# Designed miniproteins, single chains: the designs that were tried, part 76

Each design is a single chain, and the fold is of that chain. pLDDT is the mean over its residues in the fold that is shown.

## One batch from the design tools (miniprotein)

Design m2639
Fold by ESMFold2-Fast:
Structure m2639 (fold): chain A 100 residues (1-100)
Amino acid sequence: SLEEANKKVEELTERAIRLGEEVARVIEDLRAGKISPAEARELLDRAEREVERLRKELFELMKKYPEMDVKLAIHAMMHLLATSGELLVGRRLVERLEAE
């Protein structure tokens, strides 16, 4: 139902926010020398796959329920985009540290 779809988008947004927080922690731990570049790369690769999965899930929900609250979908997309930006920062930091 539409109500169930709106709820799923809200749950997806919450997952995207938590994923962004996890990526930020990986970057902080890498900068602090608490984790290796190799470990950080593995964690960032997992996070990137999760972002892709959430994007595909959101797209399928929007396609199936075109009458869904567009504000909920946009909010979810913004958080996924923000996490993708953090992933780019993290990957660049890994590359820089490995190139020492």
Scores: mean pLDDT 87

Design m2640
Fold by ESMFold2-Fast:
Structure m2640 (fold): chain A 74 residues (1-74)
Amino acid sequence: GVKEQLEKAKEAAEKGDIESALEHIAKAYELARKELDEKTFKKVKDELTKAGIALNQGDYEKAIEQLEKALEIV
């Protein structure tokens, strides 16, 4: 589910594995789009977008923070 993919993305980010973190963010996004209501999906999408940007900028601390916020929403 969404939560499992978010937890895996966070674990990958903590290890500095940007490729794996981005893969799990993408999977979390697709599951969230299918499984969550529109309002909840929008909140999760916003946090996942911020996490992806942070990872691409090398800001792992910020990426982990955004993934934790997404986990609190789902």
Scores: mean pLDDT 88

Design m2641
Fold by ESMFold2-Fast:
Structure m2641 (fold): chain A 60 residues (1-60)
Amino acid sequence: SEEEVRARLDAVRREYIRALQEAKEKGMTQEEIDKLRKEYAARLNEVAKELRPDLKIVYP
């Protein structure tokens, strides 16, 4: 359902924030942080495509 998809987006966003904080605490380089950002952006875009009926027309 749309509500479940939105919950998944929120979960991924929260996971990204925690991962970013952990990366900074571990002293990861800016390049590694940028890679982390790209990976989470790809995951968010994948979930968002299923949520956006205008990109997939009407997915139900």
Scores: mean pLDDT 73

Design m2642
Fold by ESMFold2-Fast:
Structure m2642 (fold): chain A 80 residues (1-80)
Amino acid sequence: SPPPVHKLVLRDANGNEIGSVDMNGASAEELERLLRRALAAAGLSYAVIASAEWVPTPDGQAYVVTFHRAEDARAVLAAL
């Protein structure tokens, strides 16, 4: 099985962490639904995302999403 998702991390294009959300071992599908809903609630699309990476952690994995603009990352964080 794919490892559980423990964190969603939002970064700006300079690599600064805007914020993180504890995913409590959510599935990748649950994370995708939450991210899609947060983007829609902020009036944004996946086009605002510069990159997205799965990073191994001791307890599973983190999903690190880098945005072109810090303001878009903050809007998504507020909607999560």
Scores: mean pLDDT 84

Design m2643
Fold by ESMFold2-Fast:
Structure m2643 (fold): chain A 73 residues (1-73)
Amino acid sequence: GSTRNLSDEELRELAEKAEEEGRRAEAEGNYRTAFLHYQEAYELYKVLGEEEKAREASRRASEAANRARQLEA
């Protein structure tokens, strides 16, 4: 969806929530769900220009995707 109607602070809160939901899914072994949440956090941090946070979210998404592929047939 469009992020045009959200403030930078609201976008950051959504990104942080997506990261937390990703961590929770990962802890539960739901690596596909974790991937989707980390990918959402990555996109939100990119919109915000927070490159370091975007890189961390991208790394976590890639790790979750790799685990999902290997462990969740």
Scores: mean pLDDT 81

Design m2644
Fold by ESMFold2-Fast:
Structure m2644 (fold): chain A 79 residues (1-79)
Amino acid sequence: LNVPAKDILIYAFGNSVALGKQLAQQLGAAFFEAASEEELLQAIAASSKFNIVICKPDQVANIEKICKQANKPYRFIVP
């Protein structure tokens, strides 16, 4: 997928925050640290950008549910 960095918003949750910040800085993309699932849902729903969510394997199901509820384009990065 050819998506410009300016059109990408990177989210990180819990233990993945440090990795998310580094990736956003390297790509020149915007970064959002979610403190709760509700905050993540609101941020994704308001986004006009391509959303990349960085999370651990055990968090994928909960985060995917949130992203599907927002009905926005998204991808996961599971380190």
Scores: mean pLDDT 71

Design m2645
Fold by ESMFold2-Fast:
Structure m2645 (fold): chain A 79 residues (1-79)
Amino acid sequence: MLEDLSEEQKQEILDAVDRILKSTDLNEIKALTHLLAAYARSLGFTELAEKLQTLADNISEENVPEIKKLAEELRKRVE
């Protein structure tokens, strides 16, 4: 099932989301957002994964609020 992930993988997602929410470093946010996009894709959240990937590929201070919003959405889906 799409929700069948290990406790370790769940914790990695939650840690990555928390780091994105607290970060002001665009390079760190980009790397963590790519990681979250990969996890979202593996969980079958294809639309969310595509949005995260697109924002990370075009990273800027202007799109960081949208990245943080989508990161929180992924957290709610796996929490």
Scores: mean pLDDT 81

Design m2646
Fold by ESMFold2-Fast:
Structure m2646 (fold): chain A 67 residues (1-67)
Amino acid sequence: ASDEELDEGVLVVSIAVELVTARNTTDPAAKADAIARLQKILEEAKSRGLTNVAKEAEDAIARVRAL
């Protein structure tokens, strides 16, 4: 296992946590914070060329925005 594999796992877990947090809140500020964190994860995934992680982050952002 490489540092990249470990970092990918952390990003995937972070996406799931932010999505679950946003889904379980009625606070618009908390949803905005979740989107901001997901955007940061998306940019990091894109900068590393992690296409699957970037797609998961984009899908999560869209789902949070639809809430």
Scores: mean pLDDT 78

Design m2647
Fold by ESMFold2-Fast:
Formats: structure tokens, sequence, C-alpha cells
Structure m2647 (fold): chain A 94 residues (1-94)
């Protein structure tokens, strides 16, 4: 529902998307060596295989699972939803 999405986005803006962006980037850097190590052992992994690898790592480490959850939330925003976010932001600037 678009109304629920707008409410959630407004809360993220008020709480500081900028602060969460820095946290996401730090967490991403933590998991990157694990992904690269597994890729070097098995060769180049397809996107489906990379997804399976992240799920396995998440089961072994709760911190990695938190990163996966954050990435899933970020990835769930479509290009159309990002455009709606921009329009909503313009409305708030009035």
Amino acid sequence: NLEELKKYIKELIEKGLKKNEEEIEKLRKIIEPYIKKRLEEKGELKPEESKKLLEELGKENPEIQKIIDILKKAASLSEEEKEELVKFYEELEK
C-alpha cells in the first residue's frame, strides 16, 4: 500500500537516512571479505548462488543476517517507488 510506504519513508527521513546509509556501508564492508573468499574457492558465482551464499552466512552469523535484512529492505524499493519518494520529499519542502 502506497500510504503505508509514504509513512515509513517519512519516518526514515526524520530519523536520518544519511545515518543509516553510513551503517549499511560499514556492514557491507564487513561481509565483503567472506563473499570474496567463497567466490575465489568456487570461481565466479551467478546471482542465485550469491543469494544462497548470503543466506548460509546469515545462518552462521547473526550480524550478517541483520545486514541481509537491511539489504532486502533497500532492494524492495523499486525505481517507481524511489520516484514517488522524490515527489513526496518535494511535497514536504513546501
Scores: mean pLDDT 53

Design m2648
Fold by ESMFold2-Fast:
Structure m2648 (fold): chain A 100 residues (1-100)
Amino acid sequence: GEAVRLYIEGMLAAGEGDFETALRHFEEAARLAEAAGDYRLAAKALHNRGNVYFRLKDYESAVEDYERALAALARSPEPDEELRAETEAGLKRAKEQLAK
């Protein structure tokens, strides 16, 4: 569907270093996924958006997106322990940067 397409396009843009396009695609993918009840896809999009913000050293936005990803994952009926662990690790790293 559209949310999956935008998520893939976001991943491709991030891989090419087009972070502005990646951030827009991940936000739209998360929005559409949440509207469709696909909280796991929403969490993946938000997790990767947080990773892009971390690479840009926008740690406040990275924290916000990782927390949104964890909230989305908590609403999913399908557990994703790997994504949860990776997102919690990302959140911790971003918070450590803000505490400097």
Scores: mean pLDDT 91

Design m2649
Fold by ESMFold2-Fast:
Structure m2649 (fold): chain A 84 residues (1-84)
Amino acid sequence: SMRENAIRAVSAMLRMVALELDMEVLKKQGKKVEELERELREMEEVGRETEELPPEDQELVRKAYEKAKKRAEEIIKEAKEKEK
């Protein structure tokens, strides 16, 4: 139903926020790049799962996904530079 699809979209957005916050914590703790890359892979999988939703619901998550992925990639880049 349209309601169930909207709930799935909101759930995906909340999951992406949780993953972004987890990556910020892992970064602060000085965790290895490999651990940060695992979190990014999970975020990318959540993004892929939202592609199964109707286009209208995909638009609801698109901006949140783009923001979260950009931040995740910045965290990984900074962590890689610190491990050099």
Scores: mean pLDDT 81

Design m2650
Fold by ESMFold2-Fast:
Structure m2650 (fold): chain A 86 residues (1-86)
Amino acid sequence: SSVAQQARQTIQQQTQQGIDRVRQASQQGPDAGAQATLASSSAVGSTGAALAAQYPDVAAEIRQTTAAQIQQILDEGQRLIEQVLS
């Protein structure tokens, strides 16, 4: 498979792990959910930045995928925190 495809897979797997952590943490309360959301988005961002630096020819695609996956973590975290507070 292509480098871009492998990078996308790595970012998507880390995003899913992040969402799972956010879901588990949100059950402990909104502060735990918020902390997990920030930690998970930062982890995905760091992985994406490292991959983009390593593979400049596909860096734009890696950055776009990373941004989309970070937004997915942030949206899910916000939704779950609001649900706990309701």
Scores: mean pLDDT 87

Design m2651
Fold by ESMFold2-Fast:
Structure m2651 (fold): chain A 85 residues (1-85)
Amino acid sequence: MTLEEAKKELERLLEELERLSKEVEKDPENLELRKKIKEIVEKMRKLFESVNEKDKEKLKEYVKELLKERKASQLAIDAVNLVFS
């Protein structure tokens, strides 16, 4: 996977994670929504692990800036920190 492909896929996953985060705020006890969030986080982790080591740092920087620009939810920030750890 190229760096540009990884950036686009991570951006899509982050957008879906933000959407699910808003749904969970409306229904915090919804176990199906929580399972979907875990699935997205796992997809993000797998995608990050598939990227070349040289490009991983650039991808981290890109995603951290994206989270700041979009004023991402704490759920999305925590998920990204888990993936990049």
Scores: mean pLDDT 82

Design m2652
Fold by ESMFold2-Fast:
Structure m2652 (fold): chain A 57 residues (1-57)
Amino acid sequence: MKYTSSDASVDPVSKEKLKNPVQLLPSGNVMSLDHALKAGSVDPVSKQKIEGVQPIE
């Protein structure tokens, strides 16, 4: 799943404004870096294995 820039303005886990946003691969879900780190090896939104994490500038 991928989000537009407007849809990616809020963290899907906390529902708060994104801080240091990162995109999880291959799901494409965007979340704050802190939540991505706490998720470990599995995306908390899609429940898919995290293959990589890509920062969004």
Scores: mean pLDDT 64

Design m2653
Fold by ESMFold2-Fast:
Structure m2653 (fold): chain A 84 residues (1-84)
Amino acid sequence: KEEKIEKLAEILYEKFGEIAKKETGASDEEIREYARKLAEGLVDLAEAGKVPELKELFEKVRPYLSPEEAELIEFALEEVEKEL
């Protein structure tokens, strides 16, 4: 479980970390910690078999998200689904 969280967090940071840092002004440490927490939540939900429910929820909230937030969540859901 911890290995999956670390791998997903690293992928999320590599893909979106620089953009998030530029947009928010947050430190690298803050962005990495955010990525880790997001990865942990996604792995927990995937292990509970809730990825389809999470995807359905995502589609319902997509209109309320920024394009960058929507892209990040969509990418994260795809990555956690691949690790299954």
Scores: mean pLDDT 73

Design m2654
Fold by ESMFold2-Fast:
Structure m2654 (fold): chain A 112 residues (1-112)
Amino acid sequence: AITLTESGGGTFKEGGSVTLTMKASGGTVTAMGWLRQRPGEAPETVAVVTAGGTAYGPDVRGRATISYDAAKQTATLTLSDLRVEDTAVYTGVAWSGDEVHYGAGVTVTVEA
């Protein structure tokens, strides 16, 4: 079974940056990304990396960078210029063929 291990959550200052890392193990993944769910809102896409390139959600474009190490199956998301509105549970997601795998999620809190 594919397992996602996530790290990098915590409490951060407005204007700072956060780095979230996800590793997939137990099988080969073809794409990796991060979703987030803000309090009281639906989940949204933050970033996705595939063999075809990267894609970012509209609220994070210009502030987010996702990178992928294929040999380690590790995806790293850096989100800069943090706003209080970036406060959310961030969940790693990975695709393996037609299967989707989700991590447990990490909490990111941004304080003014």
Scores: mean pLDDT 87

Design m2655
Fold by ESMFold2-Fast:
Structure m2655 (fold): chain A 97 residues (1-97)
Amino acid sequence: SEEERERRLEEYAEKARETLEALEEKFQEIAATTEKSSPEALAEAYERLAAWAREQGLEHLARAFEVMAEGHRTGKTKEAAPEARELIEKAVEELAA
């Protein structure tokens, strides 16, 4: 029914909002530690974000964080960033659908 469709859309919107707010908090945590963080510490932070994203069912976002973690460990962040961006764009498309 139309009412059931509207209810599902509201549930999706609320879940997307909660996920984005949690993601913003995690990015703020990384930003706060960046000035004192080694490449290894940044990689570990991204690995924790990947685990969190998987627990939320966000596989493309989890893969993006894993790519960034490896980039920081290997000093290949310039190569990692475009791949991570494409995965984030896929995650956003899935949340918007």
Scores: mean pLDDT 71

Design m2656
Fold by ESMFold2-Fast:
Structure m2656 (fold): chain A 103 residues (1-103)
Amino acid sequence: MESIEEVLQRLIEVAEKALELAKKVYEDTNDPRAKEIYERLQKELEELQKAAENRDFDGILLSAARIREILTELADKYPQYREEFSRLIAEIDEEVRRLVELR
C-alpha cells in the first residue's frame, strides 16, 4: 500500500498541471475572466501546499474540492478545453479517493 506522502505529491502535481493549463487558457483567449479564474486556482494551490506542509487533512480535502470546482467552471466556460480539464478532475478525484482510503 502506498504512502500518504506519495498520494499528496501526485495530488499537488495534478493541481500544478491544472494551473499550467488554466494559464494557457488565459494566454490563448486573452479573456480577463480566464485570468481571474487562473488567479483563484493559484491561490487554492497555495492553500493545498500549506495544508500538506501542516499535515492538515481536512484542509487538504477542502482545497482539493475547491480546485475541482474551479476546474469544473473552466471546463464549462471554455468547452474547447473541456476534455483536458475533465481528465484533470478525474485525476484529482482518484488521488482524493486514495488519500481518504489511506486515512
Scores: mean pLDDT 87

Design m2657
Fold by ESMFold2-Fast:
Structure m2657 (fold): chain A 58 residues (1-58)
Amino acid sequence: VDEELVEELEKLFKEMSRATRLTILHEAKLGLENPPSDMTEEELERLKAYVKAAERAL
């Protein structure tokens, strides 16, 4: 996972409400569990970064 991206997203998420952070985490996890058939490896890595950043921001 791109740690620079995770740190940037964590900072952004900390500016949001806790409810918004929980929603982002839930949606990113759902996307990771049921990825679209056309999802690229780069897009999958970005979803992993979103999950990690949202977990750190909580």
Scores: mean pLDDT 78

Design m2658
Fold by ESMFold2-Fast:
Structure m2658 (fold): chain A 95 residues (1-95)
Amino acid sequence: SMEEVERGIEELKKVLADVYKENKDKDSPVRRFSAPWAYRVAIENGDYEEAIKIAEDMIKEYEEALATRQDLPPDIKAQVQAIIDKYRKEIEKLK
């Protein structure tokens, strides 16, 4: 059913948020992959301070990528900048 699918997605989000927390201080692909899910779970739980921290860490990694990766196509750079701008606007609403 739709309710079973929604429950499965909710459980998966929580697992990914826990994976992020276990890897928060590690420079790993697993941490980077799980960060957006940890951010959403923090918002859903009303943990706005934690959500802001996760988003700021993601923004920092995206900004560092834009600074270091001169080989990125302009379209990809614009897409990454749009993601940064979106997270900045979202966390401003949480303050």
Scores: mean pLDDT 80

Design m2659
Fold by ESMFold2-Fast:
Structure m2659 (fold): chain A 71 residues (1-71)
Amino acid sequence: SEDVLLEFLRLLNEVIDEAERQNLSTEEAVQLVEQRMDELFARHPDLPEALKEGLRQAALTTVRSVMEQRR
């Protein structure tokens, strides 16, 4: 679980960096983080569903907040 949290934090930083490099819209950045989260959960299929949903919501909220601060 600790390894999953570190992978999650790395994933968030990578999505934010990619959104900045490619000048993505908020919607495009949200789609990217959703895709990356699906890939993360595919690698960790035994994670509790509540934890998966919590991490997904945290990722979406974080990416939206960062994208809104860029305007």
Scores: mean pLDDT 85

Design m2660
Fold by ESMFold2-Fast:
Structure m2660 (fold): chain A 79 residues (1-79)
Amino acid sequence: MMKRQQELLEEVRKLLKSSGPSLAETLRNIATELSKFPSFTPEDIGRFIRLLVRAHRGEASEEELEELEKYIKKVKKLK
């Protein structure tokens, strides 16, 4: 579980090339990048960010991790 959460977070960071000195700054950068894609609604971006925060805290359920993987795959198709 914990290893999968870390792997998904690292994949998002690499995919969006978004980094910052704090988690909050990294999440803001991710939200900004996703807002450039017309197929990402503000609701989709908000859900994705919430899933990333929960995964980072080790609080994400298996269902939430599957939802996060689906968002990551969607981003990969749009680049």
Scores: mean pLDDT 72

Design m2661
Fold by ESMFold2-Fast:
Structure m2661 (fold): chain A 87 residues (1-87)
Amino acid sequence: MDVELTVTLAGVPAEDQAALVAALRAIAESHGAEVVGVRTTPDGLLELLLRAPSEEQARAVGAAVRAHVRATLGDRARVAVTIEPLP
């Protein structure tokens, strides 16, 4: 069943956000997922909304996103991933 994945990022510098979104889009696409929305919240959080064809692929995308953020931004950025099944 298709699932929705929300990635919330805190501590990403404004100058790095566009490059990070592009990298995360490429990661999602490599796992068969699609970025369907990107926004910056008024409190400075970067949010990506993704759709994946299965929970397994959503979990793989979530793990890859966490690994990429840790490798590029270290402890400076915090990442939260929420996975919800679609009706």
Scores: mean pLDDT 80

Design m2662
Fold by ESMFold2-Fast:
Structure m2662 (fold): chain A 111 residues (1-111)
Amino acid sequence: MRRGSLGVGLSGDATAFAKAKPGDKVKVYVNGELVAEGTVTQASVGPDGSAALSADDAILYRERVEPGAEATVEVYRDGKLIAKGTGRVAESGVALGSFGILIEDARSEEL
């Protein structure tokens, strides 16, 4: 476990993350295991359905995740799940306390 920053990119249908805003809690799972969590500082959804989330003061439980593994991103507000996306790890890395993960073939839902 480490503390750092978190960047999450999703390609595919990540439109549910349009609901995310600064102060929300984000959790990232890979193969059902919690790998990172943090508090959202920035959230954006592109016109192509892609999404990008940034979180600072993140807790990093894993330094490495496998390309091709199933990834799930969950966003919470006031303890309630508001958005969820699932896809496959395209790329991930840790440098200088920052964890970045790119997820492809995403499918998302609002809750």
Scores: mean pLDDT 82

Design m2663
Fold by ESMFold2-Fast:
Structure m2663 (fold): chain A 84 residues (1-84)
Amino acid sequence: MALARQILELLRRAIEALRQGDIETAIRHVRQALRLLEQAPRTPDVDRAIALLRRAEEALRQGDIEQAIRDLRLAGLLAHRALS
């Protein structure tokens, strides 16, 4: 579905921004993905993906890039499973 594709693309862009050291752009993409995911039908996988994206945003604010990337990847997998 288009929603799953949009969320995954935003998370890919966030991870790419982090590889380039652009934390502000990464946070912007994470917030956009959160906004889209919050509009999705509520399932356990969607709820967990939302929690992981919120934790990733907090990790980015604290400079924990490794945890943020890990949480973004897991959130993407859960969102894809829920919305595909």
Scores: mean pLDDT 86

Design m2664
Fold by ESMFold2-Fast:
Structure m2664 (fold): chain A 57 residues (1-57)
Amino acid sequence: MSPADEAVQNGEEMARQGDVWGTLTVARALRDAGHTEDAERLFRLAREAGASDEQLA
């Protein structure tokens, strides 16, 4: 399992628990590492969990 796969799983679990800030932190780290598709998935989950459009920018 790659470090990116672990980060995605952690971010998904944070979103499931309602931890919007944790999910956004993982999403931004994935984006900065070049894992754009995985980051976009976590940004979407954060939005569904209650993140505003401003927090996703």
Scores: mean pLDDT 77

Design m2665
Fold by ESMFold2-Fast:
Structure m2665 (fold): chain A 75 residues (1-75)
Amino acid sequence: SILRTLELVKEMAKDPDVQKALEEVRRAIEEGDFDKALKYINEAQELAKKAKDKSFSETTISVMERVKEEIEKLR
């Protein structure tokens, strides 16, 4: 489930700004607004890339990329 993967990424992120963007992705998916979901997943990835702990953020970014691919398949 894409929503389960999204919750996992949200737990891994630990950055409040990244978690907020991921919550918006979840809401957009639940609303069926996949354009909005793609906008927020891109924002979450950019925020994760700017995270101070780069070694931890690489795994988080990889899982976010998988979420983005799944959202794109739903369009």
Scores: mean pLDDT 76

Design m2666
Fold by ESMFold2-Fast:
Structure m2666 (fold): chain A 73 residues (1-73)
Amino acid sequence: SIEDLINEELAKITEEDIKKALEENNGDVEKAAQTLADRILASLYTRHKVPVEELKKHEKTIYDKALELVKSY
């Protein structure tokens, strides 16, 4: 399912990825979360061939989960 693919891509995010996202966004937690969410969306589109219309339905969930990862860092 797409939910399984989202969780797989989230599990691939490392502490180094979170650190870089924070550095790229001057420590802005919400913007760092958006950077990581955009990377997940790009991977789902390019590598897993998930259609754009399906991805749009899951954008908020992906962002919210990415935000939890950044806040837990």
Scores: mean pLDDT 88

Design m2667
Fold by ESMFold2-Fast:
Structure m2667 (fold): chain A 79 residues (1-79)
Amino acid sequence: DLYTPNEKLLELLKEAGAEKDSYSFAEIFELLLKYIVDKKLRDPENPEVVDLSGTKLGELTGKKKATIDELLATIDSNL
């Protein structure tokens, strides 16, 4: 199935290099992982935890920190 993200999520995905308006869940997840890696947001002590402070992803989730699993759940909620 293909998903059409909301405006805020789509803007974040386009910042990560996305060019489409509709994505599979796997494509969205890959783009979010790319965003996290490119911005160096992973916690050095716990790579599962992402520092979202001052990022568009932090604005989208309303959190300062989140796990990868929490981000995955947020993707589902914003599709």
Scores: mean pLDDT 75

Design m2668
Fold by ESMFold2-Fast:
Structure m2668 (fold): chain A 59 residues (1-59)
Amino acid sequence: GLELGQEGAKRGEEAVEKFAKETGLPGSVEAEIGENYIKGRAVAGEHVIEDEGDSSETE
């Protein structure tokens, strides 16, 4: 539901900010939440991340 989308959007923002800080590349995140849909997109430098519920296995 909406709660999961909001949590994902915040995590995306934090991940992009950390990536930008470590690499020095610009980053941005976009999240669109409607009545019955959740869409997220994060951009880190030249990398584009589009996902609905990402489980980080790298930590």
Scores: mean pLDDT 54

Design m2669
Fold by ESMFold2-Fast:
Structure m2669 (fold): chain A 92 residues (1-92)
Amino acid sequence: TVNAGQAAIDQAQRLVDQGDRYVQSGDQLDQGRQYLDGADRLIRGARQAARSASSDPVLRDDGQRLLQRVDDVQDRRDQVRQQLDDVIQQQN
């Protein structure tokens, strides 16, 4: 459902924010990576919910807004992951 997809993407955003805190601290980067991996799984679930809703004439607008939010969180997750990888390279 759209509501389940919203809950999943809300949780994914929190996990991305937690991963970002590890990147900013430069500490426990493996833990940061685990948060970003968890976010990726939730993003995948939310994307499936968004696609399903977008195919329903009643839920189409809600599904499309959810899909946009999923794309935004995915982009944020990918940016934080790139920063994580850069920090690891700098520390090596």
Scores: mean pLDDT 87

Design m2670
Fold by ESMFold2-Fast:
Structure m2670 (fold): chain A 93 residues (1-93)
Amino acid sequence: MLLEEEEKLFEELKPERDKIYEENGVGTKEDMKELFEKAIELAEKKGNDKLALMIKTQMLLEETGDQAAVDRLEEALKRGLEEFLKAMRELLE
């Protein structure tokens, strides 16, 4: 569910993404961070706090490379959406 909403959000950000890639270069840490920041802003503007939380968590995991945190989130997702959201909140604290 949240992944489908994320895909739609990034489709809406395609013009901004293309500009970021032109400015920073494709595949840089700077382009990824700027794109995620814009995605968080758009999700919050739409009132989708759960999607914003998910994108914030993805940005943190990309920055830290914390595989144990990724594994914890995957196990929480298997238990259900509420457990997944709780695990994300705990990682951002």
Scores: mean pLDDT 73

Design m2671
Fold by ESMFold2-Fast:
Structure m2671 (fold): chain A 53 residues (1-53)
Amino acid sequence: FANSMSELDEATENAIKNKEDLYTVTGDIYAVNVHKPKVESAGLKFSTDGVVF
């Protein structure tokens, strides 16, 4: 859903601005592939729970 993606975009930006690791509950491969590199390129960790890829 579009709302889910927008919320993850905001969470990613906020994590980078605040220098905080990002944890999310998502099994969306698109969300992982798009947002994980953004978080990691900022020197932070991206992790997911609830669904195994």
Scores: mean pLDDT 65

Design m2672
Fold by ESMFold2-Fast:
Structure m2672 (fold): chain A 100 residues (1-100)
Amino acid sequence: SLEEQQKLLSEIALEAINALDKARTLSEEELLKLFDELIEWLKEKAKKLNPELQKVVLEAIEKLEEIRNDKSLSKEEKIEEAEKIFKEMMKKASEILDKM
């Protein structure tokens, strides 16, 4: 249902905000672990989304994996790029929900 999809996306948004807030206080090694845990959690949540919303979340996961593994990026740059990824993901998800 629309209500169930909205609830799942709200849970994803809140988890992303909490993870990014926590990320600023972590070492680089701890940040990479946080990314790994967040990616696995997002993959599990994505399975419960409809196909169009699932695609949006999976695209965000791919970008997060790229940033996580990019050795040229500093801790701060990884956090900034992750914020951009989540903002774009939520924008696309909102556009899909508005059409449902």
Scores: mean pLDDT 87

Design m2673
Fold by ESMFold2-Fast:
Structure m2673 (fold): chain A 58 residues (1-58)
Amino acid sequence: STEVEKFEQYLKNLLADPSLTREQREQLLNIHGDWAENLANKEKVEELLKKMQEIYAS
């Protein structure tokens, strides 16, 4: 779906940022793993996107 493609692209763009700390990168990769398991669950995808934004903002 377009939402899935946007999520994947957004995550890849975040992970490409060289200013990310090791801890932030590990947290984002863990979220990516959880997202991949829950692709069919819209509510879970929205929750994971919010968590990604919070991690990046820290």
Scores: mean pLDDT 73

